Designed miniproteins, single chains, continued (4). Designs and how they scored, part 17

Each design is a single chain, and the fold is of that chain. pLDDT is the mean over its residues in the fold that is shown.

## One batch from the design tools (miniprotein)

Design m12562
Fold by ESMFold2-Fast:
Structure m12562 (fold): chain A 106 residues (1-106)
Amino acid sequence: MEKELEDFRKKRLETARKIANILLETMKVVREKSKDQEKVDEIFETLLKGVSELLKNIDDPEKVEKAKENLRKTIDEIASKYPEVAEEIRKAGDEILKLVDELVKE
């Protein structure tokens, strides 16, 4: 019981670190390709909001599923708006969703 909670907390923290690294690496590529700070800020703020909603609701299976769907929609909207970085954004979204799925299955 206690060990299971501690193990989950450690996994959640490690998952959060991996997600943060994905966001930082993705934003580095977005900044290089776009060079428009307003576009970079919009993309980063929107992705951060989606990720925060996922992590906030990670302990609630129904809310996590809704947050995952919301993140997918957000990724599609940003990719459509900024086709020059669409592949990088979609790849980041796929990796983030995969990490969340791996965390909630355990």
Scores: mean pLDDT 79

Design m12563
Fold by ESMFold2-Fast:
Structure m12563 (fold): chain A 57 residues (1-57)
Amino acid sequence: SMEAIEKAAEILRQFIETLELSDDQIAANREFLKSQIPKSLQLSEEEQEEALELALQ
């Protein structure tokens, strides 16, 4: 759902901010960042990509 995607994006933003990741580090670690999305949110691969894109906006 859109709500779950927004929650995942917020979690990813907090993770990126806490680790102080640069744009280059984010680009190099996209798969790792998506793996940090809680499985309980039950996001598809496409929804995980959307959440990451939303987190980076």
Scores: mean pLDDT 83

Design m12564
Fold by ESMFold2-Fast:
Structure m12564 (fold): chain A 89 residues (1-89)
Amino acid sequence: SETIRALLEAAAELAEEVARRAEEAGAPEEAVEKLREAARAARAGRVDEAIRHVLEGMRLAEEAPIEVINGMVAVLLQLVAVKIEQELA
């Protein structure tokens, strides 16, 4: 689906932006890398893998600034929305 591909690309772009902001805010390098892994998995269509990477990143960044945590939640919600869309199609 063109719609699913567009939503995954948007999720990947958001994950990369959140990773950049997390890095600027001094979040753990491992958490930043998990967001970049999520973006790569999303672009590859591996939605479950992308979700897992975001959840791992959130666990690693639990003491990060609230703006970073909120960004990770936004990425997770977009990926979950894609998964729901795939299941309903």
Scores: mean pLDDT 86

Design m12565
Fold by ESMFold2-Fast:
Structure m12565 (fold): chain A 93 residues (1-93)
Amino acid sequence: SDPVTEEEAKKIKTLVLKQLDRLHATDPSVTPELKELVEKVVELTMEYAVLSGLSRDELSLLIERIQQALKNGKKSVEDLKEELEKKLEKLKK
């Protein structure tokens, strides 16, 4: 499929962050600190998707990885954040 546009990434980001807000409101395990960490991972994911030319399907797989990391806990989210930061650093040099 065609690469995700910046506008599509913004729309997807808004939807994902709204879902995170609802999860934080209903699940006590999603602390304010964990929510802030996931928000940063979402921002990095959208930036990476646009800069690397990911398809919509590839971006959807990354979003699924974020959801799985959140279910696995704080360390998994931190590990995913580090992975994305390294990938972005490589792209930006």
Scores: mean pLDDT 86

Design m12566
Fold by ESMFold2-Fast:
Structure m12566 (fold): chain A 81 residues (1-81)
Amino acid sequence: SNAEKAFREALIELMEAASRGDAEKTREYAQKLIELAKDLSPEVARQAAEDLRGLAERVKNSYPEVAEIAKEAADELEKIA
């Protein structure tokens, strides 16, 4: 669906922004991802939360602010799932 496509694109954009240490863009895409997740299956939100927790662990030493944004987004996705 168009919503699933938009969600996947937002997740990719978030991952790329986070890999660059772009906290502002990471937060922007995280908010978009959370809003899109509300209209999708719980399994999609759960998998994205797992991916974001993995991201937070990978970037926590290089970009701690980005890691916190990813953790907060994962927590919100788990509430939706």
Scores: mean pLDDT 87

Design m12567
Fold by ESMFold2-Fast:
Parts: C-alpha cells; sequence; structure tokens
Structure m12567 (fold): chain A 63 residues (1-63)
C-alpha cells in the first residue's frame, strides 16, 4: 500500500542519516503487521547506513 511505501521511505531516510533510534521508532509506527525479521533487517541496515536495504525490508515487512 502507499502507506507501507511511505513508512519504508522514512525508515530508509533515518538509516541513511545513521539515526538508529529514529529507524527503530519508525518500525514501531508500522504496527503489528511488521514481522520480527523485517524489524531486525531495518535496524541492521540503519546501523550500517544502508538506506536502500532499510527501505526494501520495510516494504516487505509491511505486507
Amino acid sequence: SDEAAEEAEKAGAAAASGNVEAARRQVDKMGPQVGEEARKAIIEAAERGDSEAAGRAGLKGAQ
């Protein structure tokens, strides 16, 4: 959905800035539909500054 894409984009932006805390908060806002594996992938991508990987993980997890 468009919402899932927007949330993934925000998570990617946070990861690109190296702000792991912001990425974690964005994952919480995705709600109960985001699985544990997707949450871990987003946070790990944020820790290494990989915005593309964070965005992909968010989109997949929000399905």
Scores: mean pLDDT 69

Design m12568
Fold by ESMFold2-Fast:
Structure m12568 (fold): chain A 90 residues (1-90)
Amino acid sequence: MLAKEAAELVKEEALKVMPEEDAEKLAEIVYRLLSLRDKPSLSPEEKAELQRLSEVFRELLEKYGEEIVAKVLEPAVKLLLEKGVISEQP
């Protein structure tokens, strides 16, 4: 389960730099975004959830800054690249 693996990596890194509550929020954002990405169409409820997750993510970016958030997300991004889910563009 790629979404779960990515979320667990994010939580582990987040716990090094932020409280457990914020680490769990960031991990849940990653888990839900990856889980919903593979759907061919989103329900109105799922679209509303994505908007809410984007708002929470923005709050975390504002609170911790882009550098800390990027560092926390780096292991998940590397996992996604390794599994071929995303690709580095030349």
Scores: mean pLDDT 78

Design m12569
Fold by ESMFold2-Fast:
Structure m12569 (fold): chain A 72 residues (1-72)
Amino acid sequence: MRAEQEEARRRLRALLEERQRLLEELKERGVLPDEATKRRGAELTAQMQAEWERLAPEQQAELIAEVRALEA
């Protein structure tokens, strides 16, 4: 159980970092996301949702704070 939750959290952090890097790179380059980039963003969101459901409530609370920081 604990190991599974730790893996889920690690995967979720990796997905958050990938999503943040994608947005940052687009902003840095001054371009709007194309359809492929938008699709990748949607895929990342779906994968994040799946991993989120594997977390304990305490881990979910911590991740909410992390997501808010990244989206600010």
Scores: mean pLDDT 72

Design m12570
Fold by ESMFold2-Fast:
Structure m12570 (fold): chain A 95 residues (1-95)
Amino acid sequence: SSSELAREKLQQAKEHVKKALEYLEQGDNEKALEYAQQAAQLVAEAIAAGAPTGPLIEALQHILEAIKYIEQGDNEKAKEYLEEALRLIEEALKL
């Protein structure tokens, strides 16, 4: 179902945000960037599949800001934005 697909995409997005955070803590900005970019795509796919849009649009914007800060080497700001995106995705997963 579209609801099951949306939930699956959100679970995948959550895992990718967590991986991006792990790689940032290791200083592996290249892998952090890859996982953050995939997380953004997965959140967008979840929205398209009918997930609740409000917190997820905000989550997507936070991931996009994190991507910008990873590219600039500002890992502390990138971490803050990814942690907030993770919180918003987790809220969207609560029913």
Scores: mean pLDDT 89

Design m12571
Fold by ESMFold2-Fast:
Structure m12571 (fold): chain A 66 residues (1-66)
Amino acid sequence: MKIVIKKEVDASGLSEEEKEKLFEKMVKEARLEGLKLIEELRKANPDLHPEVTVIVKVGDEVKVLS
């Protein structure tokens, strides 16, 4: 079972340093969301092997984690 979590934000008016910090925060939050979703799905059916892909976009920068 494949699940995609996509987080996107407009970085207008942010400095490069602020964008980097926001990127880190959004990646961390999206990963925690994915872990909670996996736990909930496994609680409903222990035989499920859910696979989560996280996509984070801040302005023009995109990071994909699987």
Scores: mean pLDDT 79

Design m12572
Fold by ESMFold2-Fast:
Structure m12572 (fold): chain A 77 residues (1-77)
Amino acid sequence: MLKLSKKKFKVGKQTISGSSEPFSEIIVTKPDGKEYKTVADENGGFKLDIDLDIPGKYKVIAKIDGKEEIVEFDVVE
């Protein structure tokens, strides 16, 4: 099950972290469509350092074994 540690961030350099299925592909999509990717660890944990330079709604997708989970987070100034 995909969970985020935080669902609201300020514009700037931030660490997006959470948990998912172990070894799932994690994709963070910005409002402009740009993607950042990482992989969840053995315990399902992930961290991704990104520059949240655009305020708006961002999407986090976790993919493993043909299954997909989606959660959203907000970025504000």
Scores: mean pLDDT 85

Design m12573
Fold by ESMFold2-Fast:
Structure m12573 (fold): chain A 63 residues (1-63)
Amino acid sequence: SAAEETAKKIKEKAEEYEKQLELATGKEAKVTAEPIGDTKVKLTIEVGDLKIERTIDASKAKV
């Protein structure tokens, strides 16, 4: 599904995302992605002791 493919790509880029967040914030960062149904991915970003969760529409730009 689009969600699974997008989550997989985010996992592949997680290290790069974490590096960029560390550069921007000066804190340890962790990025994870979990598919939700067929079209959405739950992105979890942890920076230091801050945890942010966002939902991404994986159906966009997947044609």
Scores: mean pLDDT 75

Design m12574
Fold by ESMFold2-Fast:
Structure m12574 (fold): chain A 97 residues (1-97)
Amino acid sequence: MVTAEVYVSGGYAVIILRAETGDKALQAGLEIARRLEEEHGARVLHLSVKGNVTRLVVGSPLSAEELAEAVKRALKEAGVKIESVKFVSYEELLSLI
């Protein structure tokens, strides 16, 4: 099963996806990226994979609350379990990248 931690600051989000394998984490990351770009008007600014963790950095013209809802919807539709959604400072968000 793939799990997600979501951090939001303004129009930016960091999504941290964890799976049993790196390939599963990457495939989940690519699917979430596609949904956010095609269905929710967000842009994936960066995607990185390290071990069985994929990090997505997302930018959007949406408010923080609207972006959080768009991310939650994309994760749910992709069958990803949401562990947490946190609203953080921009400085804290940058520390997650």
Scores: mean pLDDT 85

Design m12575
Fold by ESMFold2-Fast:
Structure m12575 (fold): chain A 65 residues (1-65)
Amino acid sequence: SAEEIVQLVLELIKNPDVPPQLARELANTLSILIVTDPERAKELYEKLKKNPTPEAAREVIQEAR
């Protein structure tokens, strides 16, 4: 859900190594995927929840292309 994505982005922002721009790109990417490909969005969301690092966030954005 959109609320779960917001919560995930907020958790990433708490990490000082995550720039705010990266968190915004991630939120935008996942929000679009929820509408266009909800199964893919769920897969990438779960992947990021298991490994909430800046590197994993960048990989999720790349895979969502």
Scores: mean pLDDT 73

Design m12576
Fold by ESMFold2-Fast:
Structure m12576 (fold): chain A 61 residues (1-61)
Amino acid sequence: SFDQLKADALIFIDRLLEEHKDNPEIVKLLNEAREQIKAAKTEEELLEIMSRLIEQLSAME
């Protein structure tokens, strides 16, 4: 369900925030993604947000 995917996405973000807490650039990016996930109204929108986040994180090394 969409609600489950959203919950899983937020758990994923919280885990990444703990792993990267000493990297302010990544923390900023993750906090922005967290707010976008909370505001997401559809599964398609949620998946697009997550896809962009993963691409951005990969580009940061």
Scores: mean pLDDT 84

Design m12577
Fold by ESMFold2-Fast:
Structure m12577 (fold): chain A 61 residues (1-61)
Amino acid sequence: SAEVEALEAELERLNAELVAARKAFEADPNNQEALAKYKELLAKTTEKAAELIAAREAELA
């Protein structure tokens, strides 16, 4: 569905941002801004993944 496709595209974008944020944090573990960004993206990615799972389950019901 268009909803599932949109969620998949957004999750792919968030995963790319998460990888970049993780690399920034790993390069400088004392950088509190990099850590905060990484934590924010982890939370957003987890939430979006849950939305995608729920949307896929709704299509199977």
Scores: mean pLDDT 84

Design m12578
Fold by ESMFold2-Fast:
Structure m12578 (fold): chain A 64 residues (1-64)
Amino acid sequence: SRQENLEEAKKLVEETTKLPESESRREAFIHAKGAVELLEGDATPKNLRTAEVSLELAKEALKK
């Protein structure tokens, strides 16, 4: 779960850096990068849950 979320978050960071500049790209990048930092940092339950929320926010930003 943590490893799978980390790989997905890293993939979103890479994908967003390849997109043209837009508000949705910027929001998605910030949320995906935040998820990576939380998942690579201290593995507290709060940080893991916050990373999941950040990952979902990144996906929602790309839908816009």
Scores: mean pLDDT 80

Design m12579
Fold by ESMFold2-Fast:
Structure m12579 (fold): chain A 67 residues (1-67)
Amino acid sequence: PEVAPKYSKEEVLSLVEDPEAKERIEKALEAKDWKALEDVLVRLAIDGYDPEKLAKLGDAARYLAQL
């Protein structure tokens, strides 16, 4: 659905402070590669990234990957 998107790419990227992680997420979203995006999220979790932000990223990623 293209009407009233729940998340924008810019909003998703704003949840991530690390520029390297931002670049990886942006590329994964552009390629619509859920597997690559999941790998980035797993790495962020291992690095101790904010679990609340990770939950939002996971939800937004599933939403955007289907567009």
Scores: mean pLDDT 71

Design m12580
Fold by ESMFold2-Fast:
Structure m12580 (fold): chain A 78 residues (1-78)
Amino acid sequence: GYVPQTPEEILAKEGAQKALDEAKELSVNDPELAKQVEEYQQKLDNAKNFDEVLAVKRDLGIVIGVHDLKVAVEKVTS
């Protein structure tokens, strides 16, 4: 499998895993997010290069941000 070669690559992989762990904790009450977490874990585990790790990290940041926005809207509209 892909092994990070530089400090930048190591930090990116660790950052992606940390974002995935955060999304997993948030997914306890969100089945849609839970499915996305499972899909991104698979993508991270099967990443072949640095660009694929960066893509997972960026996409997870967006997914978490969208989830947080939905939760905020639901609290206001409820």
Scores: mean pLDDT 80

Design m12581
Fold by ESMFold2-Fast:
Structure m12581 (fold): chain A 102 residues (1-102)
Amino acid sequence: SALDALRERLGRIFEPFARRVEANPETPRELVLLVLILQEKLLAEHEGRLERFHESLRRLLEAGGISEEEYEKYLNTSIEELLDELLEKGVITEEEKRELLA
């Protein structure tokens, strides 16, 4: 399915970053959060269930995983803006950004 293909693509693209996080627990929290938020938002959009993203983000806020300011920021940040930030921070390449927007 298109959703399974997206999950495989996300796993492949972010596997090097996941290995980096496992090897270095000092990896900035902001980068880990940014990758998590992008993946959840892309999956929710492809499922046609943006409400699931809102619910997941609210649960993360209630669990103390993010601040109210981060919650409001990520609710209002587009997928393109999230991808641009990941590209700027060297987490993904231009080609991988294009692949995720296809």
Scores: mean pLDDT 84

Design m12582
Fold by ESMFold2-Fast:
Structure m12582 (fold): chain A 55 residues (1-55)
Amino acid sequence: MQKEVDESLYLMAKSIAQRALDEGRLTVEELREMAKNSKSPIVRKALLEVVREAE
């Protein structure tokens, strides 16, 4: 089932991940590992999108 809150969580997670990369706190490889280890499918998709855009 889809929820509006799922889209908000996705956008928030994506924004946070992009900021972490921009600030140099995380590398693309570290984000990929975090996405792989994430149990939340929405957060995982957000992190993978940031990795895809940074590649």
Scores: mean pLDDT 77

Design m12583
Fold by ESMFold2-Fast:
Structure m12583 (fold): chain A 89 residues (1-89)
Amino acid sequence: MAAKEELERNNRLGEAFTLLVIGLFTKDVELMRKGIELYAEVEGVEFDPSASDEEIKKKAEEYLRKLITRWFTRGIEAAIKRSKELKAK
């Protein structure tokens, strides 16, 4: 049960990450807002729907930085571990 809920949560965070990346690179505030809203819902943090475009951009950068730092670090570690396993064959 917990494993399925965690998979669904991780899928929603992945969607939030994608929305934040595209929104920030295309300067689409609506995509940034959707990404922030989804991130806030999944992580249980407060989201201000009346936030200005400037605040939305700041929050999008903050949340994207947190996700990138956490997932890239884990991804790099997993890739290094897998590389060592493949070389052992």
Scores: mean pLDDT 74

Design m12584
Fold by ESMFold2-Fast:
Structure m12584 (fold): chain A 90 residues (1-90)
Amino acid sequence: SVCDYVRSAIKRARGYLAEDSFYGGYKALTDLLTAASYLDSCPELKDEILTALCELKKKYPNLVKSYLKNRTLLSPEEYAKITDLLNKCS
């Protein structure tokens, strides 16, 4: 199912986060953005996506900040969705 694909993307992102590198952080972010794009189809995975995004934000705050500043990298809808999720990080 599409939700199994999303689970695979979350698993890849967590693997990349464990690499402790800028490239790993970047790959984790792109996989989590892909996962978040299917959130309406897989609402049961929202907490898993949120947890991984919050871990990414804590580990690579400058990477996340730089990516979000480049408005050309995200559509307005994608930017709103990801920003809403990141704002839920305590």
Scores: mean pLDDT 80

Design m12585
Fold by ESMFold2-Fast:
Structure m12585 (fold): chain A 101 residues (1-101)
Amino acid sequence: MKEEIDEIIALAKEGKLGEALNRAYKLFQSDENVEKVLELLPDYTPEQIELLAQVALLIAMITNDKHLAEVALRIAEKGRELYPDYKGFTPLIGLARKLLE
């Protein structure tokens, strides 16, 4: 699990967006995987959590998939709980909520 999250973040950071999106899409299909990702978020920096939430949100926008919008929301909200002074989560939470309307 951690190695797959690390690979998604690395690919996104390198601008290899297609590969990052494909891996994240497969990972986030399972509610069990989503729960495991959320449990591991305390091991990541706020910038890494923001990238992961951005990847999920981008998939949600491309696929019009409300499940992925909910995944992005949960990651960004957990990131804000872990790092309340980090401002990067607020716009992602707003966008994810907009997609769920």
Scores: mean pLDDT 87

Design m12586
Fold by ESMFold2-Fast:
Structure m12586 (fold): chain A 92 residues (1-92)
Amino acid sequence: GVSGRNVSDTVIEIRLEVPEEAADVVLAALRAVAAEDPGVTVEETAEPGRFVVTVTAPDRAAASELAARAMLAIVNALRAAGLDVEFGDLPD
């Protein structure tokens, strides 16, 4: 569905940089999350390994849960592809 944005919604932007060899599996994982959750959108930047994930939810708790799901899906996709990943703390 088309995600509508409300003025009171909480928005979290996650910027990802992954190896080019991981770009396809990460994109597929993010698109799967976006297909289940209309509050999650994925944008490819001009560079193949760089993505912007935008999470929109009615409150910060819901936005944080969606962001955590997106990050977990990325980690699982990278590990399934045999790639090691190190993530810092999730953005607020």
Scores: mean pLDDT 73

Design m12587
Fold by ESMFold2-Fast:
Structure m12587 (fold): chain A 69 residues (1-69)
Amino acid sequence: SMLKAEQYANVVVSLVQAGDLELAKEVVRLALEQGIDPETLKAELEKKHREGLLTDEQYEELMKVIDEF
């Protein structure tokens, strides 16, 4: 679901903003385990990166989690 992917992306951003990138990566894995489409999740995280809510480094680390799944 696109709505669920957006909700997971919002949680990921909140954790990154709190300084917990490792927990944010675990939330990305959880979203994928729950059957969220990888391309939809990537699109939602790309949107957050474009909005300035993720640094380039944070965004790259989160994309690696999806690509390694």
Scores: mean pLDDT 88

Design m12588
Fold by ESMFold2-Fast:
Parts: sequence; structure tokens; C-alpha cells
Structure m12588 (fold): chain A 95 residues (1-95)
Amino acid sequence: MDYTAQLVLNLVELLREKLEELDKLGVDPEKTRAPKGSYDYWYGALSTGLQFLLSQGLLSPEQYAEQLEIVRRASEVISIKEFNKLVLEAVEKTD
């Protein structure tokens, strides 16, 4: 598999797992919402990455929509510090 594609997919999977963890802890997204600037910072970068994978035929339209929704939800509750930690974990899992 392409390294970049595998890295992005591993990162989205880690974001999904973190969202499930937060949901189980009863974290309210409205109360934990990141500052507006945080959504623009990493949501835009990762959504662009997913769109690139879709354009290369590495994601189906249905997979793209599902992954994009995970990224959108994560951008509301996961801090930039936690996001950066997940990026490092995704890099380690991809190697």
C-alpha cells in the first residue's frame, strides 16, 4: 500500500478510536469544543489528504464520506496537542 495513503488511514482510525474513548467517558462535545482556529488548522489539512486519496481511487466515495465525518467530529473535541500525538502514533504504525 502507498505509505501516504496508509499513514492517513491509520491516523483516521486512531481518531475514530479516540472519539469512541471520549464517548465512553461521557465527554460532551459542546462542552469540550476546541477553539475555532483549531478546526481550520488540522481539519483542512486532513480533509485535503482524504480528498487526494479519493481522487487517486484509494478510497470509495462512501469511505471518503465516513472518514471525513470522523475527522470533522474529531476536530470538535480533540486538542491540537492530542492530535499531534496521534499523528506520531500513526507514523509508528505505518512503518
Scores: mean pLDDT 71

Design m12589
Fold by ESMFold2-Fast:
Structure m12589 (fold): chain A 85 residues (1-85)
Amino acid sequence: SAAAARADVVAGAELAAEGYRAGDATRATAGALLAVGAAFQLERVEGVPADEAADLLAAAGEASGDPEAAALLRKGAEGLRRHGG
């Protein structure tokens, strides 16, 4: 569902931030993949516009409070916007 995918974007961003802060590359990667994958699911499967899914992904990265997570998810958002055009 779109609601579950939106929750996964947020959870993935938080997990990525926790991984970066802890120096845990496995956790950081798992979180980033969850967040980006869920944002792509919103666009491709749930019918959410690419810009809206990209905005959510970027906002979740910023809300995480970790600059590495925010930078990575912003790049993911840019990729999603390019895919949606």
Scores: mean pLDDT 84

Design m12590
Fold by ESMFold2-Fast:
Structure m12590 (fold): chain A 51 residues (1-51)
Amino acid sequence: SVDDTVRQLTQQGTPDSFQQQVDIGIMQIRSSIMNDRDYFDQQFDQLRQSL
């Protein structure tokens, strides 16, 4: 509804709430990237050891 849209826009305009969500998102992305890098490093080590 229009009211829900207005409320979401107002909530997104709240710096503390929005910044906290962004910080959490960044931390999750960073953790995901680090896990992926560890995975690739382990795969690289195992495959290269086979060579």
Scores: mean pLDDT 67

Design m12591
Fold by ESMFold2-Fast:
Structure m12591 (fold): chain A 90 residues (1-90)
Amino acid sequence: SADRAAAEEADRLLQEAAEAFAAGRYEEAIALLERARALLPAVRRYARAELLARGASEEEAEAEAERGAALNAELIDKRIAEARAALAAA
């Protein structure tokens, strides 16, 4: 599915961003993290579909996917802030 493909792309972008950050390529890390952030709506839809497939109710799947999306956004935003701070200090 398109949502599954987006989730796989987001995972690759997060891995590439971590590698760029570790190598001191902070501008590249920020760009990769921003691309991953843009995919979060599709990642949330995929997570919701997976929860439903595992037998969660519609209400449970929506609530859990929403919580997961909020946590993912917070973590990515934190990583962007860390990369921006590192870039400013370089």
Scores: mean pLDDT 90

Design m12592
Fold by ESMFold2-Fast:
Structure m12592 (fold): chain A 78 residues (1-78)
Amino acid sequence: SAGDEAVARIQALLDEARAGLAATTDPQEIRALLAETEARVNAIIDEAIAAGALSPAQLREILARLRELGRLAAARLA
């Protein structure tokens, strides 16, 4: 389904972001990676919501993973 495709695309972006975050200690790179990933994920969410494709459960799962990425980035910047 379009929702499953959106979830898969977002999951791939978040997995790439986690790998990128693990590979850098530069605060500017960490902030840029987080901001870029959030923007890309939000764009896919907006498209999928406009299409009626995302369930509330899928959205919660995506947002939980995005929050985890944010926590990992924040820990690296502290």
Scores: mean pLDDT 86

Design m12593
Fold by ESMFold2-Fast:
Structure m12593 (fold): chain A 86 residues (1-86)
Amino acid sequence: MERVLKELSLSEEARQALLGLIEAVDKNDVETAREHAQRLVELAGEHPGALTLLAMISGIAKSDKKASPEVVKVLQEAADEAARRR
């Protein structure tokens, strides 16, 4: 994951938001996941790749039985909103 962030040349803010989102998804912390996902949506207009990263994380969460349906829904809503803001 960190290697992907380096290759995409994301801003430090986008990188921190993405790392926080991954950690929140792993912990099934719905509110923290929502906050970081919304931060990434805000930054998506300025940082090509943020939408792709949101889509990747959403896909991983959907395939991971550990992720709650609430977390998956938050990620899907964030990915949809980022796509509409382009």
Scores: mean pLDDT 68

Design m12594
Fold by ESMFold2-Fast:
Structure m12594 (fold): chain A 120 residues (1-120)
Amino acid sequence: MKEDIIAELERFIEEAETVKKNLDKLSKEQRKEAINQLLGRIIRVLAEIYGIDLPEELIPTPDSTKEQMIKALDYLIEKVDDPRIKELLERIKEAIQNDDYQGVIDALIELAKYLLEKVK
């Protein structure tokens, strides 16, 4: 389990940085899909690390709306006690609300790096 979480976080960081580099080459719909995929992955990892029982309907899909993504983030913010994780989740939420795709990816990378340090 711990080994699998470390591997997923390391791959997540690499893939998120690749998406960030290519954002200007993606259509608006492709950016939304990429962000939803990254958000879904980090939400699952965070829920696993902290033993949060995450409802399946709150897990983002490529087709998820902003409202659905924000609802998932609000659920995690309520369940997590770590102030740094709460801050990063709020930053992701604000970036999503503002269509700041680069800001979403930057905050996701910071969250993944923070989680990686916690599990190593």
Scores: mean pLDDT 83

Design m12595
Fold by ESMFold2-Fast:
Structure m12595 (fold): chain A 96 residues (1-96)
Amino acid sequence: MAEEARKHLQLAEDYVKKAEESEGDERIEYFEKAAYHLGKSVALARAAGDEELLAGTTPVAKRIRKMVREGKFTPEEWERIREAFQKGRDDVLAEL
């Protein structure tokens, strides 16, 4: 669980970097992927009881929120990102 949580956190960070370097629809798709992997990392870290790893998800979440706020995202685009995070969490919880 903890190793898988770290892998998904790294994927979330990598997709955030790709989103920062991208524009338009591709940028939204990278944020959705980042949110999905962040959701998986949060759920796996909680299941593992890894408080340090769970705390490590917070900076990534804040970075996504900041870029959505500053990037003139529509309510629909923000909802897609939020739903991707929730799906990541739900996919992990369904397997526990």
Scores: mean pLDDT 83

Design m12596
Fold by ESMFold2-Fast:
Structure m12596 (fold): chain A 61 residues (1-61)
Amino acid sequence: SAIEERLKELEKLAAERFSELSPAEQQEVKRNLHLALEAIAAGDEETALAHLDRAEAILKK
């Protein structure tokens, strides 16, 4: 699905840029990607999108 593809893209971006983030930003990205994965598994698309948006905002500063 488009949401699962977006999660994979953000996980790749996080892997590439993780060392460039502050410890607080690293924790927030990790938390939001984890919660997005849980929301996708639960079928909660709205919650998944909210967490993906937050992770992307940090990663694409």
Scores: mean pLDDT 87

